# Ledger of designs, part 109: designed miniproteins, single chains, continued (4)

Each design is a single chain, and the fold is of that chain. pLDDT is the mean over its residues in the fold that is shown.

## One batch from the design tools (miniprotein)

Design m15794
Fold by ESMFold2-Fast:
Structure m15794 (fold): chain A 101 residues (1-101)
Amino acid sequence: SEDVSELLTKALELLDEAMSHLVDHGADPIRAIGFAMALLGAKIEVQSSTSEEERLKNAISALQEAKEGLEELSADEALTEELVSRIDELIDELKELLKSL
């Protein structure tokens, strides 16, 4: 559906923002860059998913992983709080769509 496509686009954009933030503001640069590469792999799995249900599940999983990495590895608390808040809101929206499938 159009709503699914819109929220999945937002999820991919937010994963890109999380990866960028880890690269630019990582407290441990090597660990942060390594985690950003793991998130890139998760993003590819979302994009390679063969059904809307799989794509939503993979997007939720990737965003949960991004949240954990940001909370552990970011040096910028204010930007981390903003990104984590946006991630939590999007996870809730994606979970509601998944329940409706």
Scores: mean pLDDT 84

Design m15795
Fold by ESMFold2-Fast:
Structure m15795 (fold): chain A 77 residues (1-77)
Amino acid sequence: SKRKELIEKLKEQAEKLEKQAKEYLSQGTPESQELAKVLQESLEVLKEAIKKGELPSSEASRMTGRLLRAIGDSLDS
């Protein structure tokens, strides 16, 4: 179903956020730890939505999209 496809994409995004949070935690700076915390909070929202079979709110999706884009921009310079 269309919902199943969207949930699979959300799982992929959750995996990317988890990897990025681990990278930030490994850096050991106050800034990287704060970024890791924000990413972990976003990851929890996505995991709860996936577990319930629900789509996250438009606001949560927008926030997650902005975070992934900002991370991509910082890595790809």
Scores: mean pLDDT 68

Design m15796
Fold by ESMFold2-Fast:
Structure m15796 (fold): chain A 65 residues (1-65)
Amino acid sequence: MQRAVDLLRGAAAMVRAGMSREEAVALLQAEMDADPALREAVARAVAEDKSLSEEEREMGRAALA
C-alpha cells in the first residue's frame, strides 16, 4: 500500500510542478500496467487510505479508468 500512496502523491506533486494531468495519469497507468499488484494496491488506496488528499484520489481514479 505505501508504494501506491507514494506514487499517487508523486503524481500530484508533478502536476503542481508543471506536468500536465494527462502526462501524470499516463505515467501512473504505465507503472500499473507493468505491475498488476500495484494496480490493485492503487485501487485499495483510493478506496481506503484516509491520508490521501482529494487530488491524490482523483489522480488514482483517473489512472484506473
Scores: mean pLDDT 79

Design m15797
Fold by ESMFold2-Fast:
Structure m15797 (fold): chain A 84 residues (1-84)
Amino acid sequence: AEELMKKGVEAAAKGDYETALKYFEEAVREEPTAEALGALAQLLYRQGRYAEAAALLREAARLLEEQGRLEEAAAFREAAALLE
């Protein structure tokens, strides 16, 4: 999961958003972390896929709440609400 996230970030930094999307999707499938869900949501937002991005941000917020990271979870929920 961490290696897939790093490859996704590297691809995005080079402007290769198609490759970045694939790596972040694989990272989420292997281990759904708030970081991977957030990164995937940001790429979907850039593509105008707002409803899908909002859904992933809510999933990330749920995982952060389970970890006791309530302030970060609130920020993700607010971001999701702005996309609806």
Scores: mean pLDDT 82

Design m15798
Fold by ESMFold2-Fast:
Formats: C-alpha cells, sequence, structure tokens
Structure m15798 (fold): chain A 63 residues (1-63)
C-alpha cells in the first residue's frame, strides 16, 4: 500500500512535467498533495482509499 502509493505519486509527478493545461496541472498538484497527506497519515484505510482515488485520477488524465 505505502510502496504502491509512493510509486503512484512518482508517476503523477512525472506526468505533471508533460502537462501544459493549467487547470489540469492545478488538479494534478492538488491530487499529489492529497496522496502525500494520506501517506503521512499512514492509516491502512486512508492509504487504500488514496490509492484507489489516485489510480482513478491517473486513468482520467491518460484519457
Amino acid sequence: LEAELRELIAELERLLETVEDPELRKRMEQTIAGLRAALAEGDEATLRVALHEGREFIEEVKR
């Protein structure tokens, strides 16, 4: 969970470098911040929810 969440954050940070749309960049930055906050909290339920939400977001970005 923690390792998977760290990998997801790293992937989103790499994608952020290629995104030109300012609204999408803002959403990505907010999502990354939320995932980092969940990682800092460390609760398994919070990590599971964050991982699920992060995965859904990255699929939306890749559309």
Scores: mean pLDDT 79

Design m15799
Fold by ESMFold2-Fast:
Structure m15799 (fold): chain A 89 residues (1-89)
Amino acid sequence: MKLPREEKKKRILEILREHLPTAPEEELEELAERLAEVEDLELEEVEQLARTGTASKELREKIGEENFRRIVELQTDEGIEEIKRAVGL
């Protein structure tokens, strides 16, 4: 079933919160919005990304390099601190 974009965003945000609980909420919401715009992205693929920080070449091309890089950065305390510094937190 094709989920409405808003419902897809909400479900992606829930997955991101579960696997990245120390990440800033504002960053998770922005990422969830961007990922919800990816038409063929399945929720299971989002869970795999958030849990492992890894993606197949096809998945990486699907979500785009910027979104993939941000997910990887959120996997580490150092990456989270760099994001906070960049956004003035």
Scores: mean pLDDT 74

Design m15800
Fold by ESMFold2-Fast:
Structure m15800 (fold): chain A 79 residues (1-79)
Amino acid sequence: MARELARELARATAAGDVAAADALQERLVEATRDWPLEEQQRVLVFALEALAEELERAGRLEEAAAAREAAERGRARLA
């Protein structure tokens, strides 16, 4: 599921595991490439929200705030 890949990508990114993050990003792109743009945008918003949660757990609050801002902008474009 694309949402599960997005969560795994968020965890790898927050942990600084570049190799795992790159592999998960490629899998997420492949899983969603044939989706409508609106659904791709919804997955992006979900990924940014998941990233913000993992960054908050890691104590990286400024990066978490930036991810939340990006998610809010993406969500506004869908409304």
Scores: mean pLDDT 82

Design m15801
Fold by ESMFold2-Fast:
Structure m15801 (fold): chain A 72 residues (1-72)
Amino acid sequence: AAKNLGNTLLAAGKYDEAIEAFKQDPENEVVQVNLGYALKITGREDEAREVFQKVLDKFHSAEAQNMLDTLA
């Protein structure tokens, strides 16, 4: 599954590959939060902000709001 593969790649430090795996599951809140996190730690902060904003708007996620606050 994209979530399991993405998490394994993220743990292994393969961030770009993890990002591509997470993009395969746009309807999963946890996967999209992990996508934003992977984008943030790879220095893609504008893309991370966009992902967290979409997660907040779609799922009303407190975690996404907290992550957006750290990118301000």
Scores: mean pLDDT 78

Design m15802
Fold by ESMFold2-Fast:
Parts: C-alpha cells; sequence; structure tokens
Structure m15802 (fold): chain A 99 residues (1-99)
C-alpha cells in the first residue's frame, strides 16, 4: 500500500541519514502529520506515531541491531502510551547508537 511504501521510505531514509550524519531530520510526511494532529486530527496523530516509529526503527538498524530487535523496539515505542516513556525509548536508542 502507499502507507507501507511511505513507512519503508521513512525507515530507510532515517537509517541512511543516521549512518552518515549521526542524527536525523524529521521526514516531511511526519511534519505534515504532526501539524494536522495539533489541529485535532486523530488519524493524523496515529499516522505521526507510525512515521516516528519507522524513523526510530531506521536509527536502530543504523546502530547495528538486528531487523528482529529493531522491529521489537518499534513495537515497544508504538505500545508506549505516555510521551515521557516514548522520549525515554528514543533517548535509550540514541545513546546505544552513539556508543
Amino acid sequence: SAEEELLEEVRRRAREQFAAEGEITAHPALLEAVAAAHEGDAEAAERARRLKAAELEGIALAAGVSEEEAEAIRERFLAEEDAAGQAAIWAELEARAKA
């Protein structure tokens, strides 16, 4: 589907950018989804979560974790309900990737 193709593109872009630069910039599709979510669009909020999870998976792959472990990190991020928990998962992975 178009969404599956977009998620794969976002994951690949994040992996390549993190491997090259040690950091990533947010994908334009994520910025659009975040803007729409801020205006109260619940579907855009869920799309933003999925796009952000795909970027996180890309960073995990750039850090040298397996496909299976990267998918597990993505699922853990999607299952996390609070912003602080989501931020902690992201920070943990960034620390691991820079070590």
Scores: mean pLDDT 83

Design m15803
Fold by ESMFold2-Fast:
Structure m15803 (fold): chain A 70 residues (1-70)
Amino acid sequence: SKKAEELAEKYVPKVVERALSLESREEQIEEILRLTDEILAELEADPSVSKEEALEAAAIVYGKALKAIA
């Protein structure tokens, strides 16, 4: 959804920046996974965000961050 994409775009630059600060690709992927789990928990705690929107936004963050470090 458009809302999930807009939510994800707020997080993607920071997730990419933190991942790229790490030396190995393994560490970068682990950090993306860790941060995506934290973002999902934050979005699920927000009463204005549905569970579907939170899951979709987290999936978009993961996918875009992973592509950015490729």
Scores: mean pLDDT 87

Design m15804
Fold by ESMFold2-Fast:
Structure m15804 (fold): chain A 96 residues (1-96)
Amino acid sequence: MITLEEMKQAAIEAARSVDPELAKRLEELVKNAKSYSEIIKALQEALDAAGVSPLDSTRVAITFLFDYIAAEMGELSVEELKETLTGAIRDALARA
């Protein structure tokens, strides 16, 4: 099962592989997150601040939520979650 800390690190590392400035902002936003929902919301807020449209930041948030559920069910590894999330962030920023 994925831990809260593993989810924070996966999100930060996924963001860092695309945009180091996005990763820095996300790191500050997730610092005090106490739930998976707060981590997903922090990523959406970081993307919104980077100029991503509300529709595209919502798509990334939905992808992250779905992958979290799959990881909890044992159908997705943390590494696979990070790779999928990296792709979603990259695509959203390319459209910003």
Scores: mean pLDDT 85

Design m15805
Fold by ESMFold2-Fast:
Structure m15805 (fold): chain A 115 residues (1-115)
Amino acid sequence: SRVDELFAEYVAVQNAYAAGELSVRETLERLKELAERAIELLRRGERPAEALMLLGAIVSTLLGLMPRMSPEEQREAVELVRRVVEFAEEHFADEAPEAVAELRRLLAEMERLLA
């Protein structure tokens, strides 16, 4: 499954960052690519619950990296997550209200770190 492939890649990104094999910038770029691919799976209706769960995991990881990010990287991460939240609210507010609310909550926490 394409969703299972994205989860495997997400785990690989986490492991590579933890091992010091990826910089914060490289991790941000790989997580951005994974988020964009997960959104495309959602657009196609492919395993939406698991794809939303992957987006939540990606956003949570970005929030955790915020203190290690430059101001430019923080702005890029917040802009990415705003697009994710906007997409989820537009398309999944009725089908997955709890997942959408969690994405909005994580975005609010990221925006507080910018202040």
Scores: mean pLDDT 90

Design m15806
Fold by ESMFold2-Fast:
Structure m15806 (fold): chain A 58 residues (1-58)
Amino acid sequence: SVDEQLQLLAEALGTSVDELRKNIKNGFFDFSMAKLEEIAKSLGTTAVELIKKLQAEL
């Protein structure tokens, strides 16, 4: 689910789900795209697809 993906992503980025949710919704990414891509791979997707999915469900 999106909540599970957000929790995993927030933990990996060293932030909270609430803070990550706000940043994604506002289009602000205070983290490396390379790090996001590695996390996306662990979830079986790409950074671009992960961002699109999170923005659509937030």
Scores: mean pLDDT 71

Design m15807
Fold by ESMFold2-Fast:
Structure m15807 (fold): chain A 81 residues (1-81)
Amino acid sequence: MSPVQKAAEEAARHLEQAEAAIDAGDAETARRHLERAREAIQRLREETAKLTDPRAKEWGERVIRALERRLQELERRVEAL
C-alpha cells in the first residue's frame, strides 16, 4: 500500500471510530480519534505534495477535501455533546 493510501485509510478509520464514540456520548474518546484523524490527514497532505503524477496528486487532493469536511462535521458534533 502506498504512503498516500495508508494515510487516507488511517484517517477514515479514525473518523469512523470518532463517529461511533459520538453516537455513544463519549466526548473524550471521540476527541482522541479526531486528533488521530487530523494527524493522518496532515501526513496524507505531506505525502500528496510529494507526488509528481498529476492524476495521483488530484486523487489525493480530493480525498483530503472529503476527509477534512468529515473531520469538521464530527468536531461540531463533539462540541454539541
Scores: mean pLDDT 88

Design m15808
Fold by ESMFold2-Fast:
Structure m15808 (fold): chain A 71 residues (1-71)
Amino acid sequence: AEEEAEKEITERINEAFGVKGETFDEAATRAYLKYGEEAIKVANEAIEEVKKKLEEKGLHPKLKKVRLAKS
């Protein structure tokens, strides 16, 4: 379930921003470099949508929100 959820989120981010990440972190990072904070918001929304979809099927995925690093 977790592995399938990560693939679904990764694909959604890749499609939304026209990037090609192999993992969720890579896709989110590439989208962030291209579009900034807006990409982080969309990534978090995709995580929530996948959680709701899985909860409707009686599953409770442990998905983490994306955070911006302070530099």
Scores: mean pLDDT 69

Design m15809
Fold by ESMFold2-Fast:
Structure m15809 (fold): chain A 61 residues (1-61)
Amino acid sequence: MKEKLEKEIEDAMTRISVSVARIAAENNGVKKTIEDLKKQLAKNPDNKEFQASLKELEKLA
């Protein structure tokens, strides 16, 4: 019985760790996307779609 509770706690901690890692990876992904959009804007400065996307992503970062 005690071993079952310890396993459930370990499983919950593992799920929490995975969720934290996903959030960290998503934050890094947003930063990477911002850099990629800046490069695209440098090549096509008149691209309104990239300008709008960059502004939205900068609000999230």
Scores: mean pLDDT 70

Design m15810
Fold by ESMFold2-Fast:
Structure m15810 (fold): chain A 55 residues (1-55)
Amino acid sequence: SAEGGIAGGTAGGAAGARTGSSMEGLRQHVDGGRAGGGNPAAASEGAARGMKLGS
């Protein structure tokens, strides 16, 4: 379900990001620049991790 997945992913992802260290946030910013050319796997891992941590 698109709406269910979006709501769950957003809530889990946001919670996971906040729980993560501020230093990890900086690392993710750097990785984002590198992954800009191809980030499907990283995006999937982030979403899955966020939902797992949110559950």
Scores: mean pLDDT 48

Design m15811
Fold by ESMFold2-Fast:
Structure m15811 (fold): chain A 94 residues (1-94)
Amino acid sequence: ARAALERFIRSLSDEEIKLMVQQAATPRVREENRDLPPEEQAAIMREAAERLRAEVEERLAAGVSPGELLDELARLLGLSHAELLRLLREEEAL
């Protein structure tokens, strides 16, 4: 699974990586904040997306290896490598 994820990440543009990270984070942020008003949920999601985007951009700019980037993305999203692969495959199928 890890080798397949590393090859997949190498094939993505920086913008595609950012979009996939944001899409993977959105359901979790929404669920964790479901009891808040929609405007507060939107503010929290926007802040979380900006933080994730900045961290991903910093790692990409530093020239980290695909394996290191994969480990960082899994950590930032709170996902296992298998869960991340599942989400990325679902996005690829759309």
Scores: mean pLDDT 66

Design m15812
Fold by ESMFold2-Fast:
Structure m15812 (fold): chain A 74 residues (1-74)
Amino acid sequence: SEEIEEAERLLEEGRLEEAEEVLRKYLQTNPSDAEKFFAPLPFLDEERRRLLLRAAVAYLKGDYETARELAAQL
């Protein structure tokens, strides 16, 4: 998906708020368990937010192992 790839690029550039916006918009039309990664985001610092957004991207790409590994780093 172009939206998932765009979010990944935004995360690499450190543009976390824009990456989150792209992913949230994607999830509105493509519901997924990846939504669970978004619930803690308002309460986390920038580096932990980056880890969870990267985990959401991995999950949406079907890479569940990488998603678990990234979330476990919190």
Scores: mean pLDDT 85

Design m15813
Fold by ESMFold2-Fast:
Structure m15813 (fold): chain A 59 residues (1-59)
Amino acid sequence: KEKELEEKILKYLNENDKVTLDELAEYTGASKETVAKLLQKLVAEGKYIPDLNKPVTGS
């Protein structure tokens, strides 16, 4: 189940420039807390590199 959410998050980030936690939560159907945890996990695993010019914001 987490794997599917990770894939949805990565797809959304690749297709959209200005992304918020609210948008990711709505797109995935998960809570903002769950999305934030998965983003941190993806960064730790080297699957997502945060860009200073394109940060994901929490609103």
Scores: mean pLDDT 71

Design m15814
Fold by ESMFold2-Fast:
Structure m15814 (fold): chain A 68 residues (1-68)
Amino acid sequence: MLERNNEINKVMAEAVKRARELGLSPADIQAIQNKIMQAYFAGKSPEEVRKIADETIEELVKKREAAA
């Protein structure tokens, strides 16, 4: 019933909000947005795109913690 575009926009908004709350940089947020768009154009489902976004956020948080 809901259009795919609306679901992907919600996934992107939630991922960006979470990344900002975690204190990720604008460059990291852009990387998350790029991963979401890449998965969307590859024909991934909204659920798969959300999983990719979540994994990308986790990876960036760990990378930031490892950087002195």
Scores: mean pLDDT 78

Design m15815
Fold by ESMFold2-Fast:
Structure m15815 (fold): chain A 55 residues (1-55)
Amino acid sequence: MAEEVARRVLELLDRGESLRDAALKAATEGLKKGASPLDVSEGVRRAVEEWRRRQ
């Protein structure tokens, strides 16, 4: 679950979404799919760390 959320955030960032919009959209989608709030938080955190490494 966290990995799915992370992947979605990165996908949206690659499409030119802002970090805020990407995180909110991915979090909302994850919760609708049955991810826990902890999985969503972990996924967003992993995506931010990965995005910083790419920059």
Scores: mean pLDDT 81

Design m15816
Fold by ESMFold2-Fast:
Structure m15816 (fold): chain A 81 residues (1-81)
Amino acid sequence: TEAEQDLLDRAISLAKGAVDTAHLLGMDKARSMVRGFGRLTRSPFLEEAVLRGLDAARPYLDAGDLEGAVEAAVRAVREYV
């Protein structure tokens, strides 16, 4: 549905932002910010989707592959949503 597409697009956008945050400030800070966002928006589903994206992105971020990290995060979000 249109609502399901909007939810997926939102989750992907948030996951990309979280990967950028992890790249700039580190993974622990990115995770804390995602959890904070989940609490503020009352959306455990979006929080979990983005955290799964970050977990998938971790090995790519550790290798310095930001493009691969974004692709892994988006894939994980699509598989969860």
Scores: mean pLDDT 82

Design m15817
Fold by ESMFold2-Fast:
Structure m15817 (fold): chain A 65 residues (1-65)
Amino acid sequence: MKFKVTVKATLYDPSLPQPIVKVTYEAIIEAESAEEAKEKARKLLEDSLPPSVKILSVEVEAEEL
């Protein structure tokens, strides 16, 4: 099944002049359930970030297409 996943994250990057960064993105993820789609989206975010960047908060919403 296909899901539209919206990820809202607050990140801490100490290398930036303004270290608190809010990011919102949408992706279409193929998964068996909305919960699996949310989990895949979280892993994609975590894997894309350098080790020096910390996730302060993350909110994930999934809608079946």
Scores: mean pLDDT 80

Design m15818
Fold by ESMFold2-Fast:
Structure m15818 (fold): chain A 65 residues (1-65)
Amino acid sequence: GVEEGKELGEEGYKEGIKLTEEYGVEKAQEKLYEKYAPKLAKLDDDGADEAVAGIVQGLNDAYLK
């Protein structure tokens, strides 16, 4: 549900920032999708949308300095 998606999104947000700082946005995106795609597939549509929003925000925030 939404709560599980929000939790996964928060995890992905933090990891997205770390990976983007370490490897750059393109490689960070590849690593995040590889790790999170199977987890997203287990969520309902609402949970998946919340998780993706958090992950994308992490990438964006890391790129903005």
Scores: mean pLDDT 79

Design m15819
Fold by ESMFold2-Fast:
Structure m15819 (fold): chain A 80 residues (1-80)
Amino acid sequence: HHHHMEQLRAEVEERIANVEKRIDELEKTAPESLKPLIDAARSAVEGARRALQAGGPETALYMADSAEKIVKKAEEEAKK
């Protein structure tokens, strides 16, 4: 059990780091109209980090997945 939770924690940490990089790239290139969506993604990623720190890696994973979906949407809108 403990070993599986540590593996999940590591996976979530990596996904959070990847989403943060994508948000940073998007902040440099996206139009102001997408700022609320980018801000929402950043809030979700921060929530994922807080959940992970509180010992909830499954909750953190769901929040990281939500942040990834928001970032994908913002990236798609930025291409238009």
Scores: mean pLDDT 83

Design m15820
Fold by ESMFold2-Fast:
Structure m15820 (fold): chain A 95 residues (1-95)
Amino acid sequence: GEAAARAAAEAGRAGAEAAARARSVAEAVGGAIGVIGAAVGAVLAGRRAGDEEAGRAGAEAAEEAAREGAKRAVSEIAREAAELGAEGARAMREG
């Protein structure tokens, strides 16, 4: 009936919104990882010009910090995306 068609359209809209949000979040994470990689590369290049030992230690610490930060961000975002997906699926079943 018409009510079922409207419920399906509403569920589709909610699902599309959740998917768009997850995509936007994934794009932001990709951008952040790219910036971190560029920053580490710049530190490595700058240190190579002046002090190889100090540069290596600094680059290693920066890489570890960047990897830890990116890992935490990706984990949090993946959890949020999964929660949004579950909510969308539930709305589709209830509508």
Scores: mean pLDDT 61

Design m15821
Fold by ESMFold2-Fast:
Structure m15821 (fold): chain A 73 residues (1-73)
Amino acid sequence: SLEEKLTELELRLNLLTIVAGSSQLVIERMEARKAAGRPIDEALLARNRAALAATQARIAELQAQIDALKAQL
């Protein structure tokens, strides 16, 4: 059913939102260390930022799918 599909997509969205939140906290901690003049792995920071951007793009895609399905209810 549409409701079952919606529930599955909302579960996936929630899981990705948790992942994005965790990634954001790691990035913020690294940025805070850098701002304090402490050494950081710049390549790792760049990779983490790219990974967060990819996760956020997937969240946007899932949200669009959810919104489209809700419009059918």
Scores: mean pLDDT 89

Design m15822
Fold by ESMFold2-Fast:
Structure m15822 (fold): chain A 93 residues (1-93)
Amino acid sequence: SLLSAELYRKMAEFYASLSPKAKELIAEAEKLKTVEEQLKYLEEKIKEETDQFTIMALAYYKGALLLEEGVPLEELEEEQEKINKIIGEAFKL
């Protein structure tokens, strides 16, 4: 799934190009020493965000990290559905 991980990274870069905040949050995540710490940071920031482009950038970046760690794409689709619910809730605000 290196091809899927690369696609998710490119999607994260695309949405981050639309959100300066997403660029900053991704840069902060990258400073963390372990993938586990990066994933926890991204999950907390996704919960705190109301901007859809920021949420999408962080979601795809989290997905890329999970795919690189060997999580199957099918499990990631389930996680993406959860993120879509968070985006839908943020839009209602």
Scores: mean pLDDT 77

Design m15823
Fold by ESMFold2-Fast:
Structure m15823 (fold): chain A 76 residues (1-76)
Amino acid sequence: AEATALALLEERLEKALAEHPDLSDPSLAITRSAEGVTTVRAYLVSKDGNIRVLTVRLSAASELLGESERVVSSLR
């Protein structure tokens, strides 16, 4: 499950970096729920301080539950 989720995330990362070459190196986070759901996230920082978050979620059976890409402004 983790290897499949990482492969899907890598495809998303390649697309994001091709569109936005000024993004930072990705920071990866992998979490697993009690139900066996694997969530992998990549965090990339733009020059403007916005954080781009790429998320891939797989079930315990390696079924794709969701993919998302979101841009979060640093609100502090």
Scores: mean pLDDT 73

Design m15824
Fold by ESMFold2-Fast:
Parts: sequence; structure tokens; C-alpha cells
Structure m15824 (fold): chain A 98 residues (1-98)
Amino acid sequence: MTLKLVEELVNELLKNYSPERLAEVGKALVTRDPSLASKEFQPILEKLLSNASDEEIAKALIELYKSTDDEKKKEIIKLLAGGIRDEEIRKKTLKELG
């Protein structure tokens, strides 16, 4: 279930927030290689990248963004959207997130 996995990733990034960890997760998403992220993110990323397309990830990020009033969650969602590998889907998603 893509939405739940994306929500779990956002929540894990909130708990263990650092610019470096965010950059590592973004790189893992762009390359579709979970091993590039820190160990605590790898299980979630492995499940997400094995089971979800860039379009499914984009849809989940947009849904989470619309459903939250937490500005920090919105920031993380935008950063994760910047990590979508498919350039066309990434650009479209970032436009919808403003």
C-alpha cells in the first residue's frame, strides 16, 4: 500500500530529521537504490521502490500534502517529490505542491 509506505517514510524523516538524511533519501529515490539511505530508512525505501512506480509515489505525496496542516510534513513531502526519478512526473508533482 503505497500511501501508507510514503506516510511512514515522511514520519520517519520527521523523527530523524537532518538535511543530510533528507539528501540521502532523495538520492535513494532518484537512483531507486535504497542502500544510499541510512539504515533506518532502508526497509521502508526497499518496500516502496520494489512495489511502487514514480506515478504511484507522486499520487501518494500529493494526497498526504492535501491532508496535512503540518508545515514540516509539507516541507518533507516537497523534498521527497524532488527525488522522483521520472523527470516529467517529478515536475508535474512539484507544480501541484506549489
Scores: mean pLDDT 82

Design m15825
Fold by ESMFold2-Fast:
Structure m15825 (fold): chain A 100 residues (1-100)
Amino acid sequence: SLEERLRENLRAQVEVLEKMVNEYRERKLLSDEEAEFLEEKIREMREALETQDVETALRTARELLEEMARHLKEKHPGLAAFLEDAVRGLERMLEELRRA
């Protein structure tokens, strides 16, 4: 179904984000505070994905990604731009769900 496909797309996106944050942390490109903040937001995204309907999960993930991008924009503009691209991806998924 469309909902299953969108949920799997969101799950894949969360996994890519987790891997990226871990890589940045291991390379010492993020402070401990920045890494902990991002890990907390990613945990909230996973919780929404597992416990909520797909529309609510997508909306929650979008808001969390926007918060993460805002937090990182000054010190990590490249990572913030990546997160902003992810937000646009989620907006497209929400629009697809609205048209169904």
Scores: mean pLDDT 87

Design m15826
Fold by ESMFold2-Fast:
Structure m15826 (fold): chain A 87 residues (1-87)
Amino acid sequence: SEDEKILEEAKKRLETEGLNLELVRRGLRKLLAGEDLEREELIELAAFMIELEEKNKKLAEEAHKKGEEAIKELSEELRKLYEELLK
């Protein structure tokens, strides 16, 4: 299908790190205005969405790591308070 071809071309664009932010911005403006997008704009938007999804995965992993560190810090602070109470 046409959508599958657009996704394949978007993946090829990302392999070369050739994301065109001007085309992404133009495509987003047209999309928000309810205008029809050109094939080139659709490919760049698809590439942008793939990149955004990957970055969101990394942010979720970092948030999970920071949550574990916060639990660890709270446990250490509670331990220090308990040691002071036992003195």
Scores: mean pLDDT 71

Design m15827
Fold by ESMFold2-Fast:
Structure m15827 (fold): chain A 81 residues (1-81)
Amino acid sequence: SAERARRVGEEGVRDAEEALRIKADPNATLSQRIAADLLGVGAVLNGALAVAMGAANGDAEAVALGRRAIELGEAASGASV
């Protein structure tokens, strides 16, 4: 499950980074902004899963990816830490 944990974390980071890019664009449509909010929430959920799986397997890289996905996803969704 190490491969799965890292993949989930990497997907979360990518989704959060895309969400932040959309939210930084002043020309983004309402539909794109709604999609960015959903991507941010998804990144937090995938990040939490990657942290849980990584911790269970002793995979520090998966935990780090998961934490990054949570941080970026929270920023993208407008949630406070």
Scores: mean pLDDT 84

Design m15828
Fold by ESMFold2-Fast:
Structure m15828 (fold): chain A 100 residues (1-100)
Amino acid sequence: MMSAEAQKLAEEAKGIEDEVLKKLEELGLDRFEQLRLVGRAVAEVLKDEDTLRRVEAARSLEELEEILRELEEKLKEWAKKQSDKEVIEFWREILERLLE
């Protein structure tokens, strides 16, 4: 069960995951800052306050990559329980591309 805001964001961004990733690069954010921004967004969608705090406290690229891989697995598990998977699949694809 997704929030109305998360549903609207996914609907508006549907099929433009490449544009979102390109925009992150255009903002001049390094990889650490890109992972941190996406990690915050995913943790907020999942309402995972503990993981959100871990993302904010992360001090290395390696630590952030581990946290985001955990978030990707949480999204996969959450998607198995949802009838509408569009919002979850959108964020999962973004995480997959950022981590590869």
Scores: mean pLDDT 69

Design m15829
Fold by ESMFold2-Fast:
Structure m15829 (fold): chain A 64 residues (1-64)
Amino acid sequence: SARDRALVELAVQYIRNTGLSIPEIARALSRLSGEPFSVATLRRLAAANGVDFRALVAEVRAAR
């Protein structure tokens, strides 16, 4: 759970600061952790931690 929360927080940082897509972030986290992370897994972990990745990506994309 603590690890999952840390991964979600890292993904949020990537979304806000890099402009990487969710699939690109999933690949990056998979390589860093040594575990496969799908987009569905990341979205589920984010939702469990009170984060809506779809809404966040739309917000960042709109601001560009």
Scores: mean pLDDT 76

